# Designed miniproteins, single chains, continued (5): the designs that were tried, part 23

Each design is a single chain, and the fold is of that chain. pLDDT is the mean over its residues in the fold that is shown.

## One batch from the design tools (miniprotein)

Design m16822
Fold by ESMFold2-Fast:
Structure m16822 (fold): chain A 60 residues (1-60)
Amino acid sequence: SMEEMIARAAGVSVETLRKAVEALKAGDWETLEELARRSGVPVEHLVGAAKQLLIHEKSH
């Protein structure tokens, strides 16, 4: 699935990516930073992945 592909490319789990999308929609930057830190990825990569998934979901 696109969600699995985006998560793999970003180096995070699908669960982490889904939580990042929810945090991004809520403007919850503290949660985004924590999720990125726990996953060992830069927050910019996680935010980019969450934005890609949001755009893809809206195009359904």
Scores: mean pLDDT 81

Design m16823
Fold by ESMFold2-Fast:
Structure m16823 (fold): chain A 63 residues (1-63)
Amino acid sequence: MTEEEIIRFLVEHLGLSEDEAREIIEKAKAGMSAGEIYQYLKEKTGDLVKASEVAIALAKLYA
């Protein structure tokens, strides 16, 4: 999964703005853990499954 695919998923499936989606990418690049990204997305969206999928995808991309 590419960075742009993750941004699209966040916008289309989690209802984030493009700016909010890009902020998540920057947090991941800055070393925010998969668990921290999951918690942030869970609290913001309430979607546990999609939050988990994004956190795993970002961890694989920036590992």
Scores: mean pLDDT 80

Design m16824
Fold by ESMFold2-Fast:
Structure m16824 (fold): chain A 61 residues (1-61)
Amino acid sequence: SPEEELRARAIRRNREAVDQIDKEGKEKGLSRDEVLDKVGAANVEIAREYRTELERLRAEQ
């Protein structure tokens, strides 16, 4: 379903964001706390976008 596709996309984006932040953190010498803060911020943003798109999709069904 479109809702399942949106959920799968959000999960994939979250995984990719975590991997990218970890990689950049190692390359730039970021602290563990700075990496965790960036991961947290990315998770919040991805969840917000997912909820917005889900509500939009449901309103159009």
Scores: mean pLDDT 84

Design m16825
Fold by ESMFold2-Fast:
Structure m16825 (fold): chain A 61 residues (1-61)
Amino acid sequence: MIEEGEKLYEQGKEAFEAGDYEKAAELFRQASELYRKAGDDLMAELAEKKAEEAERLVAEA
């Protein structure tokens, strides 16, 4: 699950860099859930924060 979370987090970063903030938010949310299930609370919180940042950019667009 940690490896899957890392992959989703990386895909979220790629979507964010491409300006696809809706996709980035979804990917970061999924990464956060997988990190939480794996017990990596620090990475889960980081991914959650990135999802919120992407969601905010969607709202500002």
Scores: mean pLDDT 81

Design m16826
Fold by ESMFold2-Fast:
Structure m16826 (fold): chain A 66 residues (1-66)
Amino acid sequence: LTRPIDLRELWEELVRAVEAGDMERARELAREIARKMGFPERAVETVAEDLVRRARELAAERRRAE
């Protein structure tokens, strides 16, 4: 499960979770991405919050494209 290509798949799942309004799943996926990127547990929540914010921005851009 710990491979660089898994980060792209997790990021895509994170964006889809945000698009679906499943914020609990989005936060969990963001924490998993942070851990797989090698961040220590104390930094995981801060990094996960940043990832969720970026995913929300991308989801909003996709909605505006429609």
Scores: mean pLDDT 77

Design m16827
Fold by ESMFold2-Fast:
Structure m16827 (fold): chain A 58 residues (1-58)
Amino acid sequence: SEEEALRRAGERGQAAMDEILAWVDAGVTPEELAARLGIPVETAQEILDNIRASRAAA
């Protein structure tokens, strides 16, 4: 169902976020993050920059 699909998408999103944060804490590079997520290095760099900016603002 749509309800079940949305719940699973939310669960996957939370798990992915936790995993990415763990990789960042372990010192993942933009190149490694890009390879793991199947995205361009430029996009991975923006993700890392956004995480760093969010932490600096908190």
Scores: mean pLDDT 76

Design m16828
Fold by ESMFold2-Fast:
Order: sequence, then structure tokens, then C-alpha cells
Structure m16828 (fold): chain A 56 residues (1-56)
Amino acid sequence: SLNLDLVKISSIENLDEAKKAAEEAAQRHGVELVVKVDDLGNIIVMPKAAYDANTA
């Protein structure tokens, strides 16, 4: 499921590998995903629609 893929991707420590996994998950599920690093160094992965809703 998409939710399991998002959890898996967020546990990846390498940003380049997380972006690659997110791109593969995006293609499998037919959605757009955003990958970024927060101020604490955690990898954040979310659907683009959720990202757009949370960016002021």
C-alpha cells in the first residue's frame, strides 16, 4: 500500500536513495510524492497534495 511505502521511505537515511524509492512508489501508485529533509535531519515523504496544503 502507499502508506507502507511512505513509512519505508521515511526510514531511509540516505536522501538520494529515499528520492529513488519515492519515485518508484509514485510510479506504482500513480501519485506525485515530495521528499525533503526537516530541520532535525529527518526525511519527510508525502503526497504532493498534502505538501501543498501544509505550505503557507
Scores: mean pLDDT 77

Design m16829
Fold by ESMFold2-Fast:
Structure m16829 (fold): chain A 56 residues (1-56)
Amino acid sequence: LSEELMLEAEASVYLLHGIITKSKEAAEKAVELAEKSGSEGGKIIAEAAREKIEEL
């Protein structure tokens, strides 16, 4: 299992937590982890998390 995939999965969990609990902190953590992943999936997650932060 690659480090990129692990960070991407963790970012997804934090994004979901931020959405459900309306937590900016969780959404910000999702952006951080997603950017660190460097993967294509990570870029998509980071974009979604940033949009969610703007809604909160």
Scores: mean pLDDT 80

Design m16830
Fold by ESMFold2-Fast:
Structure m16830 (fold): chain A 71 residues (1-71)
Amino acid sequence: AEELLERAIEALEAGDLMEASRLATEALKQVQTKDPEVAALIFEALGALAKNDAEKALELLREALERVREA
């Protein structure tokens, strides 16, 4: 999940919202049964991406990544 979140953040910083959504979705699939708090953050980030709110999505993905690193 950590590598997928890092790659999703990099894609989003590069302006590639489609690639960021794909990578975040794969990260969500890996964490949804293991860490519901991280899963919730990724799900909210995907919602922000669907609304073209890249800034909010980036904030949420960074928070999810920090949570994974602290676990």
Scores: mean pLDDT 81

Design m16831
Fold by ESMFold2-Fast:
Structure m16831 (fold): chain A 60 residues (1-60)
Amino acid sequence: PPPSDEEVEAEMLVIKGAVYELAGNKKEAAEYYRKAAELYEKLGDEETAKILKEKAEELE
């Protein structure tokens, strides 16, 4: 089945986080990764959410 709109949004937030991280904007990158983690938690993907949360913590 096609991904849900919320899953697409979460994936886009991860991409934005990666773009900011590559640009050296660590604080903005962490904010996007944290937002993506919240969406993955709502979607029931707790494993991906945990990974993204840890990544955001590493950047701050």
Scores: mean pLDDT 82

Design m16832
Fold by ESMFold2-Fast:
Structure m16832 (fold): chain A 79 residues (1-79)
Amino acid sequence: TEALREQGAKLEEEGKRYYEKGDYEKAGELFEQAGRSYEAAGDLQKAAESYFNAGKAYYKAGDVDKAMRLLQRGAALKA
């Protein structure tokens, strides 16, 4: 739905702000939530982008296992 797409966009913007502040763990959580919202809305391109952003954020946070999981999820969706 449009509401889920709007929620994804808001979460993506919030994740971007935390990433810029250096709070990579929180940024990863927000990007992952954005990915789920976009995926539920059927926007697989935006979902994949959000999951890739979550993976990058978790990698910078030192959480390699979460990073790999989200990079794989994003890749599986493909655009």
Scores: mean pLDDT 87

Design m16833
Fold by ESMFold2-Fast:
Structure m16833 (fold): chain A 86 residues (1-86)
Amino acid sequence: DLAALEAQIKAYAEEAEANRDTDPEKALEAIRKGAELTAQGVRAKLEAALAAGKDVDEAQYQAALAELAAQEAAVAALLAELRAKL
């Protein structure tokens, strides 16, 4: 269920924010888990579109890759900020 996956990603983002200043290691672990689920969500969305008989055209595929790349860049930036505090 993509909605349940999105809710879990949000929960990890909230856990990361709650622990950012008090427990950077716990915040880093939450960010890592959220990133893994985000990658799973993008793949599941593409698979669901194919299973539904929708054409996954090049533009839709490239948009999904761009979304994944943006999430990876955001996670890398947050990891760099947290590592700088250690």
Scores: mean pLDDT 70

Design m16834
Fold by ESMFold2-Fast:
Structure m16834 (fold): chain A 74 residues (1-74)
Amino acid sequence: SKLVALAVAHALRGIGAELEGKLEEAAEHYEEAAEAYAEAGDEVSALKYRARAAELAGKLEEAKRLLEEAKELE
C-alpha cells in the first residue's frame, strides 16, 4: 500500500528528528504519519501517532484522550 509506505516514511523521519532533539519537527512528521495511516484505514495507528505528536507539543490531555480512543478500537 502506497499510503502505508508513506505513513512509515513519515514515522521514521519523526523518530530521526526526536533522536536529534528536534521535537517540533518530530511532531510535524508524526502528524503526517497519522494522516497517511488514517487515509489507509489504519485508525489505531493514526490515533497513536496523533497522540505522540500531541505529547511532544505538551498537549498531555489531548494525547491521553487519543490513546484511550485507540485502546477502545483494539
Scores: mean pLDDT 89

Design m16835
Fold by ESMFold2-Fast:
Structure m16835 (fold): chain A 56 residues (1-56)
Amino acid sequence: SELEKAAQELADFGSSLPPDEDGIKQVEEKIKETAKKLGISPSTLTKKVREVLLKE
């Protein structure tokens, strides 16, 4: 699904950034942009990104 692909891309993007405040802000901005494009809330997309990151 498009949502799962977007969540995976955001998870990969976040993993490539340093674990600092600037990295967190960049991920949050990408989540907001992607959620707007998909017509969902940023909270819904954030939850899906976390599910992808914890998927092992």
Scores: mean pLDDT 75

Design m16836
Fold by ESMFold2-Fast:
Structure m16836 (fold): chain A 60 residues (1-60)
Amino acid sequence: SIEELAKKVAEKVVELLKEGKVEEAQKYAQEVMSKLSDDDQVFAQAITVEKLEENKIDPS
């Protein structure tokens, strides 16, 4: 489901950011988002931002 995909993407992005791999995290997120519909992109972005905020990481 899109919810499971969004959570996996968010976890991967958080992991990369915690490792200081900001560019890799951004490229990964962009590649995944480019394959999603506009509605799914909005949903996945919301889940990712929530996970970043929970981990005190800058959501930009």
Scores: mean pLDDT 76

Design m16837
Fold by ESMFold2-Fast:
Structure m16837 (fold): chain A 60 residues (1-60)
Amino acid sequence: GPLSPEERAALENAIKATEAISKGDKEKAVEYYRQAAENFRKAGREDMAETFEKKAEELK
């Protein structure tokens, strides 16, 4: 089905994180993954929020 606005925001931030990784900017990638996790949490998607929090942690 269609994504909620919060899920769309989460995906946008996940894409930005991937772009930051490709440019070698791990600090920005962590910030974008954290924002994606927060957006998924607001969307009631706890599993997705945990996934993106782990991705942010893996970059440290």
Scores: mean pLDDT 85

Design m16838
Fold by ESMFold2-Fast:
Structure m16838 (fold): chain A 65 residues (1-65)
Amino acid sequence: MTGEQLQEAMKKAVEDYGLSEESAMLIAMGLLNGVPKERIIKTLVERFGVPREKAEKALEVFLNL
């Protein structure tokens, strides 16, 4: 996964799923640092108020790069 691929995935998460830039960056940084998927989703739901369904869909954008 390259930095360019992560930037494109962040853009798609914000534009297509309506995530905040902070939420999109959290996904990108979490995946770069090997944080487990479930922990990233939990943080998005609990700290950023992102619905679980939306968090899962946004994370799949990053995983399908």
Scores: mean pLDDT 79

Design m16839
Fold by ESMFold2-Fast:
Structure m16839 (fold): chain A 93 residues (1-93)
Amino acid sequence: SRAEAEELFKKGLYYIKQKDYEKAVEYLEKALSLLAPDDPLRAKALFALGEAYYKLGKYEEAIEYYEKALSLEPDNVTTKAALEEAKKKLEES
């Protein structure tokens, strides 16, 4: 159900905007579970999960999801920058 995955993805983004990062993770993981392996929304959902984990201070998880997003979109400069910042945070801890 692609439409259901899109709705869950939008809810995940809504919770990121509300700074409710734990709910954002919940909805984004549900969205990701409903997406086909080759769905273009998958890279966006993985990136959003990385952002939510980063905001929670879970930098190892953020790195994992940013790397998964980058594996689907290797030239995405925003994802590369986010990955570099998450790695710096892990080194600073």
Scores: mean pLDDT 89

Design m16840
Fold by ESMFold2-Fast:
Structure m16840 (fold): chain A 73 residues (1-73)
Amino acid sequence: SALRERLRQEIDSLIEEAKKAIENGDVEKAKQLIDRAEYLLDVAEQRGLLTPDEVAEYRAKIEELRKEVEKKK
């Protein structure tokens, strides 16, 4: 599915940008990017566009990013 591939690429890009924002100390930007990635992941899960394994992998990555942001507070 073109929509599936596009959503995966967008989530991957948001995760990468969030990592860079954390490295740059831009906590607010990192939070916004993480929230956007989680929103798209939830949409993809509800639409059945990702497998349970893919959802679990993305959720683990998002959770690790949220922990890194929390340490910067």
Scores: mean pLDDT 86

Design m16841
Fold by ESMFold2-Fast:
Structure m16841 (fold): chain A 69 residues (1-69)
Amino acid sequence: SIEELEKEIEELQREGVRAVLAGDLAAAARKQREIAELLEKIGEMTGDESLYEKAKRLRERAEELLASI
């Protein structure tokens, strides 16, 4: 369900913040990619095209984090 996917996104967001605070940028980047994948899935289910743009920005941010290592 969408509710379950949204809950998973919230958990991944908290994990990503903790990874950044711990200096684990590779882990933070992985969490951002996982969130992007879930947003794309919700976008497909709902037809909300704005979620694809959010997912794209998260993937770009993940690449920036990896480039900072």
Scores: mean pLDDT 86

Design m16842
Fold by ESMFold2-Fast:
Structure m16842 (fold): chain A 58 residues (1-58)
Amino acid sequence: SDAEEGQRLGTLGVILAGQGRADEARRLAEKGAELLRRAGHPESADNVLRAVEAAIAA
């Protein structure tokens, strides 16, 4: 489902952020957030974006 895919992309974004791949992480976070918003989960979308930025800043 879009919600499951969005969450998976968010998780992968955090992993890539931890590897120093910030641009790729942000692209995955944006795609995941779009899928989550489409599925009716805007708060989860915001959480994915924040989690990736936090991982990049760590």
Scores: mean pLDDT 88

Design m16843
Fold by ESMFold2-Fast:
Structure m16843 (fold): chain A 62 residues (1-62)
Amino acid sequence: SREEIEETVRRVAAELGYELSDEEVREIADAILQAFASDPSLLDDPTVLRLWAAYAIREYLS
């Protein structure tokens, strides 16, 4: 769900040493959902979700 993606983005950001606003978390979560729109079931794997959250956070802040 979107809430699970947002929670994962917040956790991964904290692990990477970033402080994100609620708006930034939503925008990053929306970007992940859009990237996986063709196969959203891939995000049901917590390892895949964490990997893509880390990628999306780094891209957002670049």
Scores: mean pLDDT 82

Design m16844
Fold by ESMFold2-Fast:
Structure m16844 (fold): chain A 65 residues (1-65)
Amino acid sequence: SSEEEEKRRKEELEKEIDEGMRLIEAAVEGVAEANKLGGDQETALELAEKRLREREEEEREKEEE
């Protein structure tokens, strides 16, 4: 039955889209923070990475609960 395969493919795609949107949001937030602080490109990247890590941490905590 291809129904199971179709469902899995759709779920994988939705998961990837959600993940991508989350990463974009974190990156945008990091850049906005860096701009607010008058930081450089390195600061923007560091803040974006921190936001990504925080989201990842939150996702892990949620999984454990």
Scores: mean pLDDT 71

Design m16845
Fold by ESMFold2-Fast:
Structure m16845 (fold): chain A 64 residues (1-64)
Amino acid sequence: SKALTAEELKELKEKNPEFWKEYLERETELGVKEIEAAVNKDEETLKKLEEELAKLNEEAKKYL
């Protein structure tokens, strides 16, 4: 699933500032883990992190 656009992030912040904060924290944490897994060539972990990020993005879009 595609990441939120800048406009979608702005809308999320205006409509649900609490979830917007949670979204950014969770997305940042997943991004850090993805970089670590990529450096370690851990393909299984990368696939799981991509799936978790996709689910997070879809959940966020439901609040728009």
Scores: mean pLDDT 83

Design m16846
Fold by ESMFold2-Fast:
Structure m16846 (fold): chain A 68 residues (1-68)
Amino acid sequence: MMRAESKEEAEGLALALLQESKLIEDEEARRKVIELAQEALRMVREGAPLEEINKVLEEAQKVVEEAK
């Protein structure tokens, strides 16, 4: 799983996950990835610790991997 090293990278990963969600055929998994990616973007905006943002991003990446 990829981890962000900065808030800018975390935003990039969240946006990449939103694009990747379009390739997920399972509607429940797709919605979960979108929700987690949007949550990560909100956390970046609110100045949350990078470790907490990365946990949300890792959860989203896990959903993507399990949906394959």
Scores: mean pLDDT 81

Design m16847
Fold by ESMFold2-Fast:
Structure m16847 (fold): chain A 65 residues (1-65)
Amino acid sequence: PPLPPEEVLEKMKERFRKEFEERVDEIAEKAGLPKEVVREALEVLLENPGAAGVEEAQAIVEAAR
């Protein structure tokens, strides 16, 4: 049987986390931010994809400056 939508979403988030993990150092260097801040912002965005997630990710980035 096909996976429930919630399970599909969880698998997609896990896949995106892996892809971002490989790129965290490049993103951090380009943004001029610590890798830990970039990881935290990406996790917030993945958990809350949309306006709320973007605002929270921006707040984390701004707090690190």
Scores: mean pLDDT 70

Design m16848
Fold by ESMFold2-Fast:
Structure m16848 (fold): chain A 72 residues (1-72)
Amino acid sequence: SKKVEEAKKEFEKNPNDALAHYRLGKAYFEEGKYEEAIKHFEKAIQLDPNSAVALGARYLLKEAKKKLEEKK
């Protein structure tokens, strides 16, 4: 999707930016790519664990894991 493509380009320019990982993770989450979303949310938390970005990433990480459990 365009949203994933845009987020991926931003990530490629800033691969160590927590916000770039969060945006790409969110784009994958919205596309139903929960495993890929989890990977990027975990990176966002690791890069800046005490930020508002990390708070959002932790919330969506939990939701993505729940979605994978529901799919079985």
Scores: mean pLDDT 84

Design m16849
Fold by ESMFold2-Fast:
Structure m16849 (fold): chain A 79 residues (1-79)
Amino acid sequence: MVDKDKLEAEIWIALARMALHLGDYELAIKQAEKAIELGKNYPEIQAEAYEILAEALEKLGKLEEAEEYRKKAEELRKA
């Protein structure tokens, strides 16, 4: 069960990165949020999801929110 949630979270990360590459920043945010929800016990997955959120928010001009998620991703990667 735990491994299934991890695999599904990794799929959502891949989808979110694809949406980000295609310029669909709202879709990238929604997909990254799903990855955070499923990857709650996996810091590396949460870090990747926060990085995607930060990039998408930055592209949407939400610079303060983007910086907060970037910091969260960095903290998770250093833990």
Scores: mean pLDDT 83

Design m16850
Fold by ESMFold2-Fast:
Structure m16850 (fold): chain A 73 residues (1-73)
Amino acid sequence: MDVAALREQARAWLEAQRKKAKETVGEEVAELLGRFRDAMDQAFDALEAGDLERAQELFKKAEELLKEAMEKM
């Protein structure tokens, strides 16, 4: 599985969502989406390092941040 390709797709999607958030709901949601992106990057780094347990924890954190952003949209 090409983790780098998945990471690039996730980043492109997140940047599109951040742009929409800035135009519609403002900085607070854009900030949450930024934190979600950072958590996803850390999760992919852990996955590439073979640390599945840490990757799983970071993906859960990312999911919570995305849920908060969606609730504020």
Scores: mean pLDDT 76

Design m16851
Fold by ESMFold2-Fast:
Structure m16851 (fold): chain A 66 residues (1-66)
Amino acid sequence: GKKEGLLNLTLAGYYAAKGDSKKAIEYLEKAKKDGGLTPERARALAKFARQAGNEEVAKYAEELAG
């Protein structure tokens, strides 16, 4: 549900900051399916991932936003 989508988005951010891009992308896709990922949230996660040094996850999230 929507609460699961928001939890999955939080986990995506956690793994992005850890440098685990594979897990971050997995949780981003789960957040999208569960309805937790809006374009605004995807852009916010992209900015966070880039600031954490994870350009791969940042670009993936930007693509999901646009």
Scores: mean pLDDT 83

Design m16852
Fold by ESMFold2-Fast:
Structure m16852 (fold): chain A 58 residues (1-58)
Amino acid sequence: SAADKAVEALRQGNVDEAARYAEEAGIVTRDYLRSLYDTYGGEKTAEIVRRRAARLAA
């Protein structure tokens, strides 16, 4: 899924790719994902991305 691609990019430290995948999937904007990463780091940002993607799929 696009959420899985965004999470994998975050695990690799590729914030720009993660932001692109998340925005293209309608999960979060690129700017918001970068803000999450800067505030909470990669692990917590990945959790938030997965949670938001699950809400969109429901």
Scores: mean pLDDT 84

Design m16853
Fold by ESMFold2-Fast:
Structure m16853 (fold): chain A 70 residues (1-70)
Amino acid sequence: SMDEQIKAEAESLVRTLRHSPEATVRRVLTEYAEANPEVADEVLEEMLRIGRELGASEAFLAAVEAVRAE
């Protein structure tokens, strides 16, 4: 389902990026959103949910939110 795909993508991106520098997170997620405009908002929102649940850094969460706000 689309919901399962969004969750899987968000989990993968959080796992890959949660310990990356803020600038890298912003760049990678901006590129992702440009390539996947149809699901980007939902994936970024799910990344924020997962990141908060896992205790990701404030810098990581701020970077994800900044891309989502653009």
Scores: mean pLDDT 86

Design m16854
Fold by ESMFold2-Fast:
Structure m16854 (fold): chain A 90 residues (1-90)
Amino acid sequence: VDELIEELRRRREAGEKVTVELKGSLFNPEIVRRLIEEAGVDAIKGSGYAGPLINALRIAKEAGVPVLEFDVTGPPSLVERAQKAAEEAG
């Protein structure tokens, strides 16, 4: 993760627009917060587990960072909540 953050930071410092793809356990609120605060990513996409992903979507929304595409794995009730959170985020 640290290597990813450093690579994305360098691309942002070079003036590039950065979209990051996160998969599985990496699509979580701690990693998303670090990508926003330390790397300055423009957008996020990927796949993750429903509970951590819902919290990660909240962090991205609060920071004004769009989540472009995502897939959710988990219990149906949590998957439904994640889909609703994404729709409400726009």
Scores: mean pLDDT 76

Design m16855
Fold by ESMFold2-Fast:
Formats: sequence, structure tokens, C-alpha cells
Structure m16855 (fold): chain A 99 residues (1-99)
Amino acid sequence: SLEEQLKKAIEFLEKAIETLRKMRDQGITREQALAAVDELRKEAKEEFKDMDPEIQAFLDNVFAAVRDLLTDPSLTPQEAIDRAIELLEAAKKYLEKKL
């Protein structure tokens, strides 16, 4: 069902948030954060490939925006990671409101 797909997308975003929080707390580099996000994006494409196209597009757009933050040279690595986490948290809350 669409509700089950939304719940799976929320769970995936929670996993992404916790991954980045753990890496932030360990003092990761921008390159390590980018590698982690690119891996999460690949996992999302595989896990959600047979799901609703709007959910697929939403997740792809979210991870693209996260990648843009991490590649922004005007932000420090710590600022970029913090903003990426905040964006993922906002995306999760958005999906939760649709349930």
C-alpha cells in the first residue's frame, strides 16, 4: 500500500539521519560524507525501484539536495553535514504528515 511505502521511506530517512549523525560525531571529512550519501542514494534506488514513482522522485530529490549541500564550497564541512542532517529531518517530517 502507499502507506506502507511511505513508512519504508520514513525508515530509510531515519537510517540516513543516524548514519550522518554518527559520522558527524566522529569528525568525518566532506569526502567521507559524500561517499556515505552516494551509497545511501544507491541503496534507496534499489530498495524503492518497484514502488510509487512519486516516492522514488521525492527520495532522489532529497538525496540530490543533500549532495548539493555537501559540495557547497561556501559551507564548512561541519556546517554542510549539519544542514544535510536538518534537510533529511525536514524530509522525514514531511512524509510523516502524509500518513
Scores: mean pLDDT 87

Design m16856
Fold by ESMFold2-Fast:
Structure m16856 (fold): chain A 99 residues (1-99)
Amino acid sequence: LEKAIADGEEDVKRNPDNFQAWLGLGDLYYEQGKYEEAIEYYEKAIALDPNNFKAYTNLAKAYLEQGKYEEAIKYAEKALAIDPSNTEAKEVLNAAKKG
């Protein structure tokens, strides 16, 4: 994971307009339990592609892990507005509502 994060940081530095690079870096920080950094990188991905339901789903998951249930619900609902069949976003929404 540490080497993958270093590689991801180089990727966003070389390709700052590539939303997939920011999404991938966010996922690596999420796996490390660094949810604040993951959120920042997912927000970068969303800024580059506002219709990216995957970034909204992952942002919602990061907020859920922090116990920020209102934000988790908000972003899970945004993901479902883009892709109503997104099972992962439905799971985040249900978990946050039980909070």
Scores: mean pLDDT 83

Design m16857
Fold by ESMFold2-Fast:
Structure m16857 (fold): chain A 64 residues (1-64)
Amino acid sequence: AERERRAAEARAAGEARWEKLSEEKRAIIREIADKLIEIGDKVEKYLEAKREGKEEEAEKIKNS
């Protein structure tokens, strides 16, 4: 309950700050977020290949 309340307040504060950001700053944040998502996807594929013992596939992902 208390943790949920603080999480909701932090979310609302984040949204209010997002609305006050300039359009240029928002565009930059989205670009960085997209790049981080792409990196995260690569990491997940690498770990999955390693878990399945597919070393060749893991090396290809790491070196791409």
Scores: mean pLDDT 73

Design m16858
Fold by ESMFold2-Fast:
Structure m16858 (fold): chain A 93 residues (1-93)
Amino acid sequence: DLLEELRELAKEIEEAEKHPENRKYALRLTGAKLRIIGLLEDFVLEVIKKLGLDEEEKEKLFKEAAEVGKLILKDPEKGLEKFKELIEKVEKL
């Protein structure tokens, strides 16, 4: 379940952010962000495949996903929130 994987990664990020002075937790935080981006890429590709999106719809989805990815790198809590919003939006299609 994608939402369960995101929940576990959110906990990992929260724990890493409790130790901002520790370089080991900085690496752990980076790893968690990259794993979320991998899940975002997999989600986008799965949506395109299942819904048979046209080129305009694909372009819009790629732009929305790119913004979510950038947000995950800058502010992972907000990025995760936007990723969950994107999942909900797509499920209503």
Scores: mean pLDDT 81

Design m16859
Fold by ESMFold2-Fast:
Structure m16859 (fold): chain A 71 residues (1-71)
Amino acid sequence: ATENLKKAREALEKGDYEKAVEYFEQAIKEDPNNVEAYVLLAKAYFQLGDLEKAREYLDKAVEIMKKKLKE
């Protein structure tokens, strides 16, 4: 796991959802095909009450998985 992904998971476990979002967004910029980072970012947004963004990042995770399976 990248350093940002590790820090994001630690923030998520501690309930620091805003910091988790920040670190997961950095992890996604470093590896835009990291499906796990999108799923966990969606979880952080659900905890913050941002259901629109949670849905958006789950949809992105699904699209990345579909592309990897078709290629």
Scores: mean pLDDT 82

Design m16860
Fold by ESMFold2-Fast:
Structure m16860 (fold): chain A 62 residues (1-62)
Amino acid sequence: SHMIKKIEAGFEAERLIKELLEQGKSEEDAIKEAVKYLVERYGLSEEEATKLALNALSRLKL
């Protein structure tokens, strides 16, 4: 279902952003790479992918 794919995409975004930040990339670069990945892998719109990536980053900062 679309909901399950979106939840999976959220966990993958969090994992990817965490790895990129641990590699020394900026938050802006990590978000940019995560958005590209989510659009290409999950077929999300750039707007939806951006919201999901920003939410994932916020969770990592908690």
Scores: mean pLDDT 84

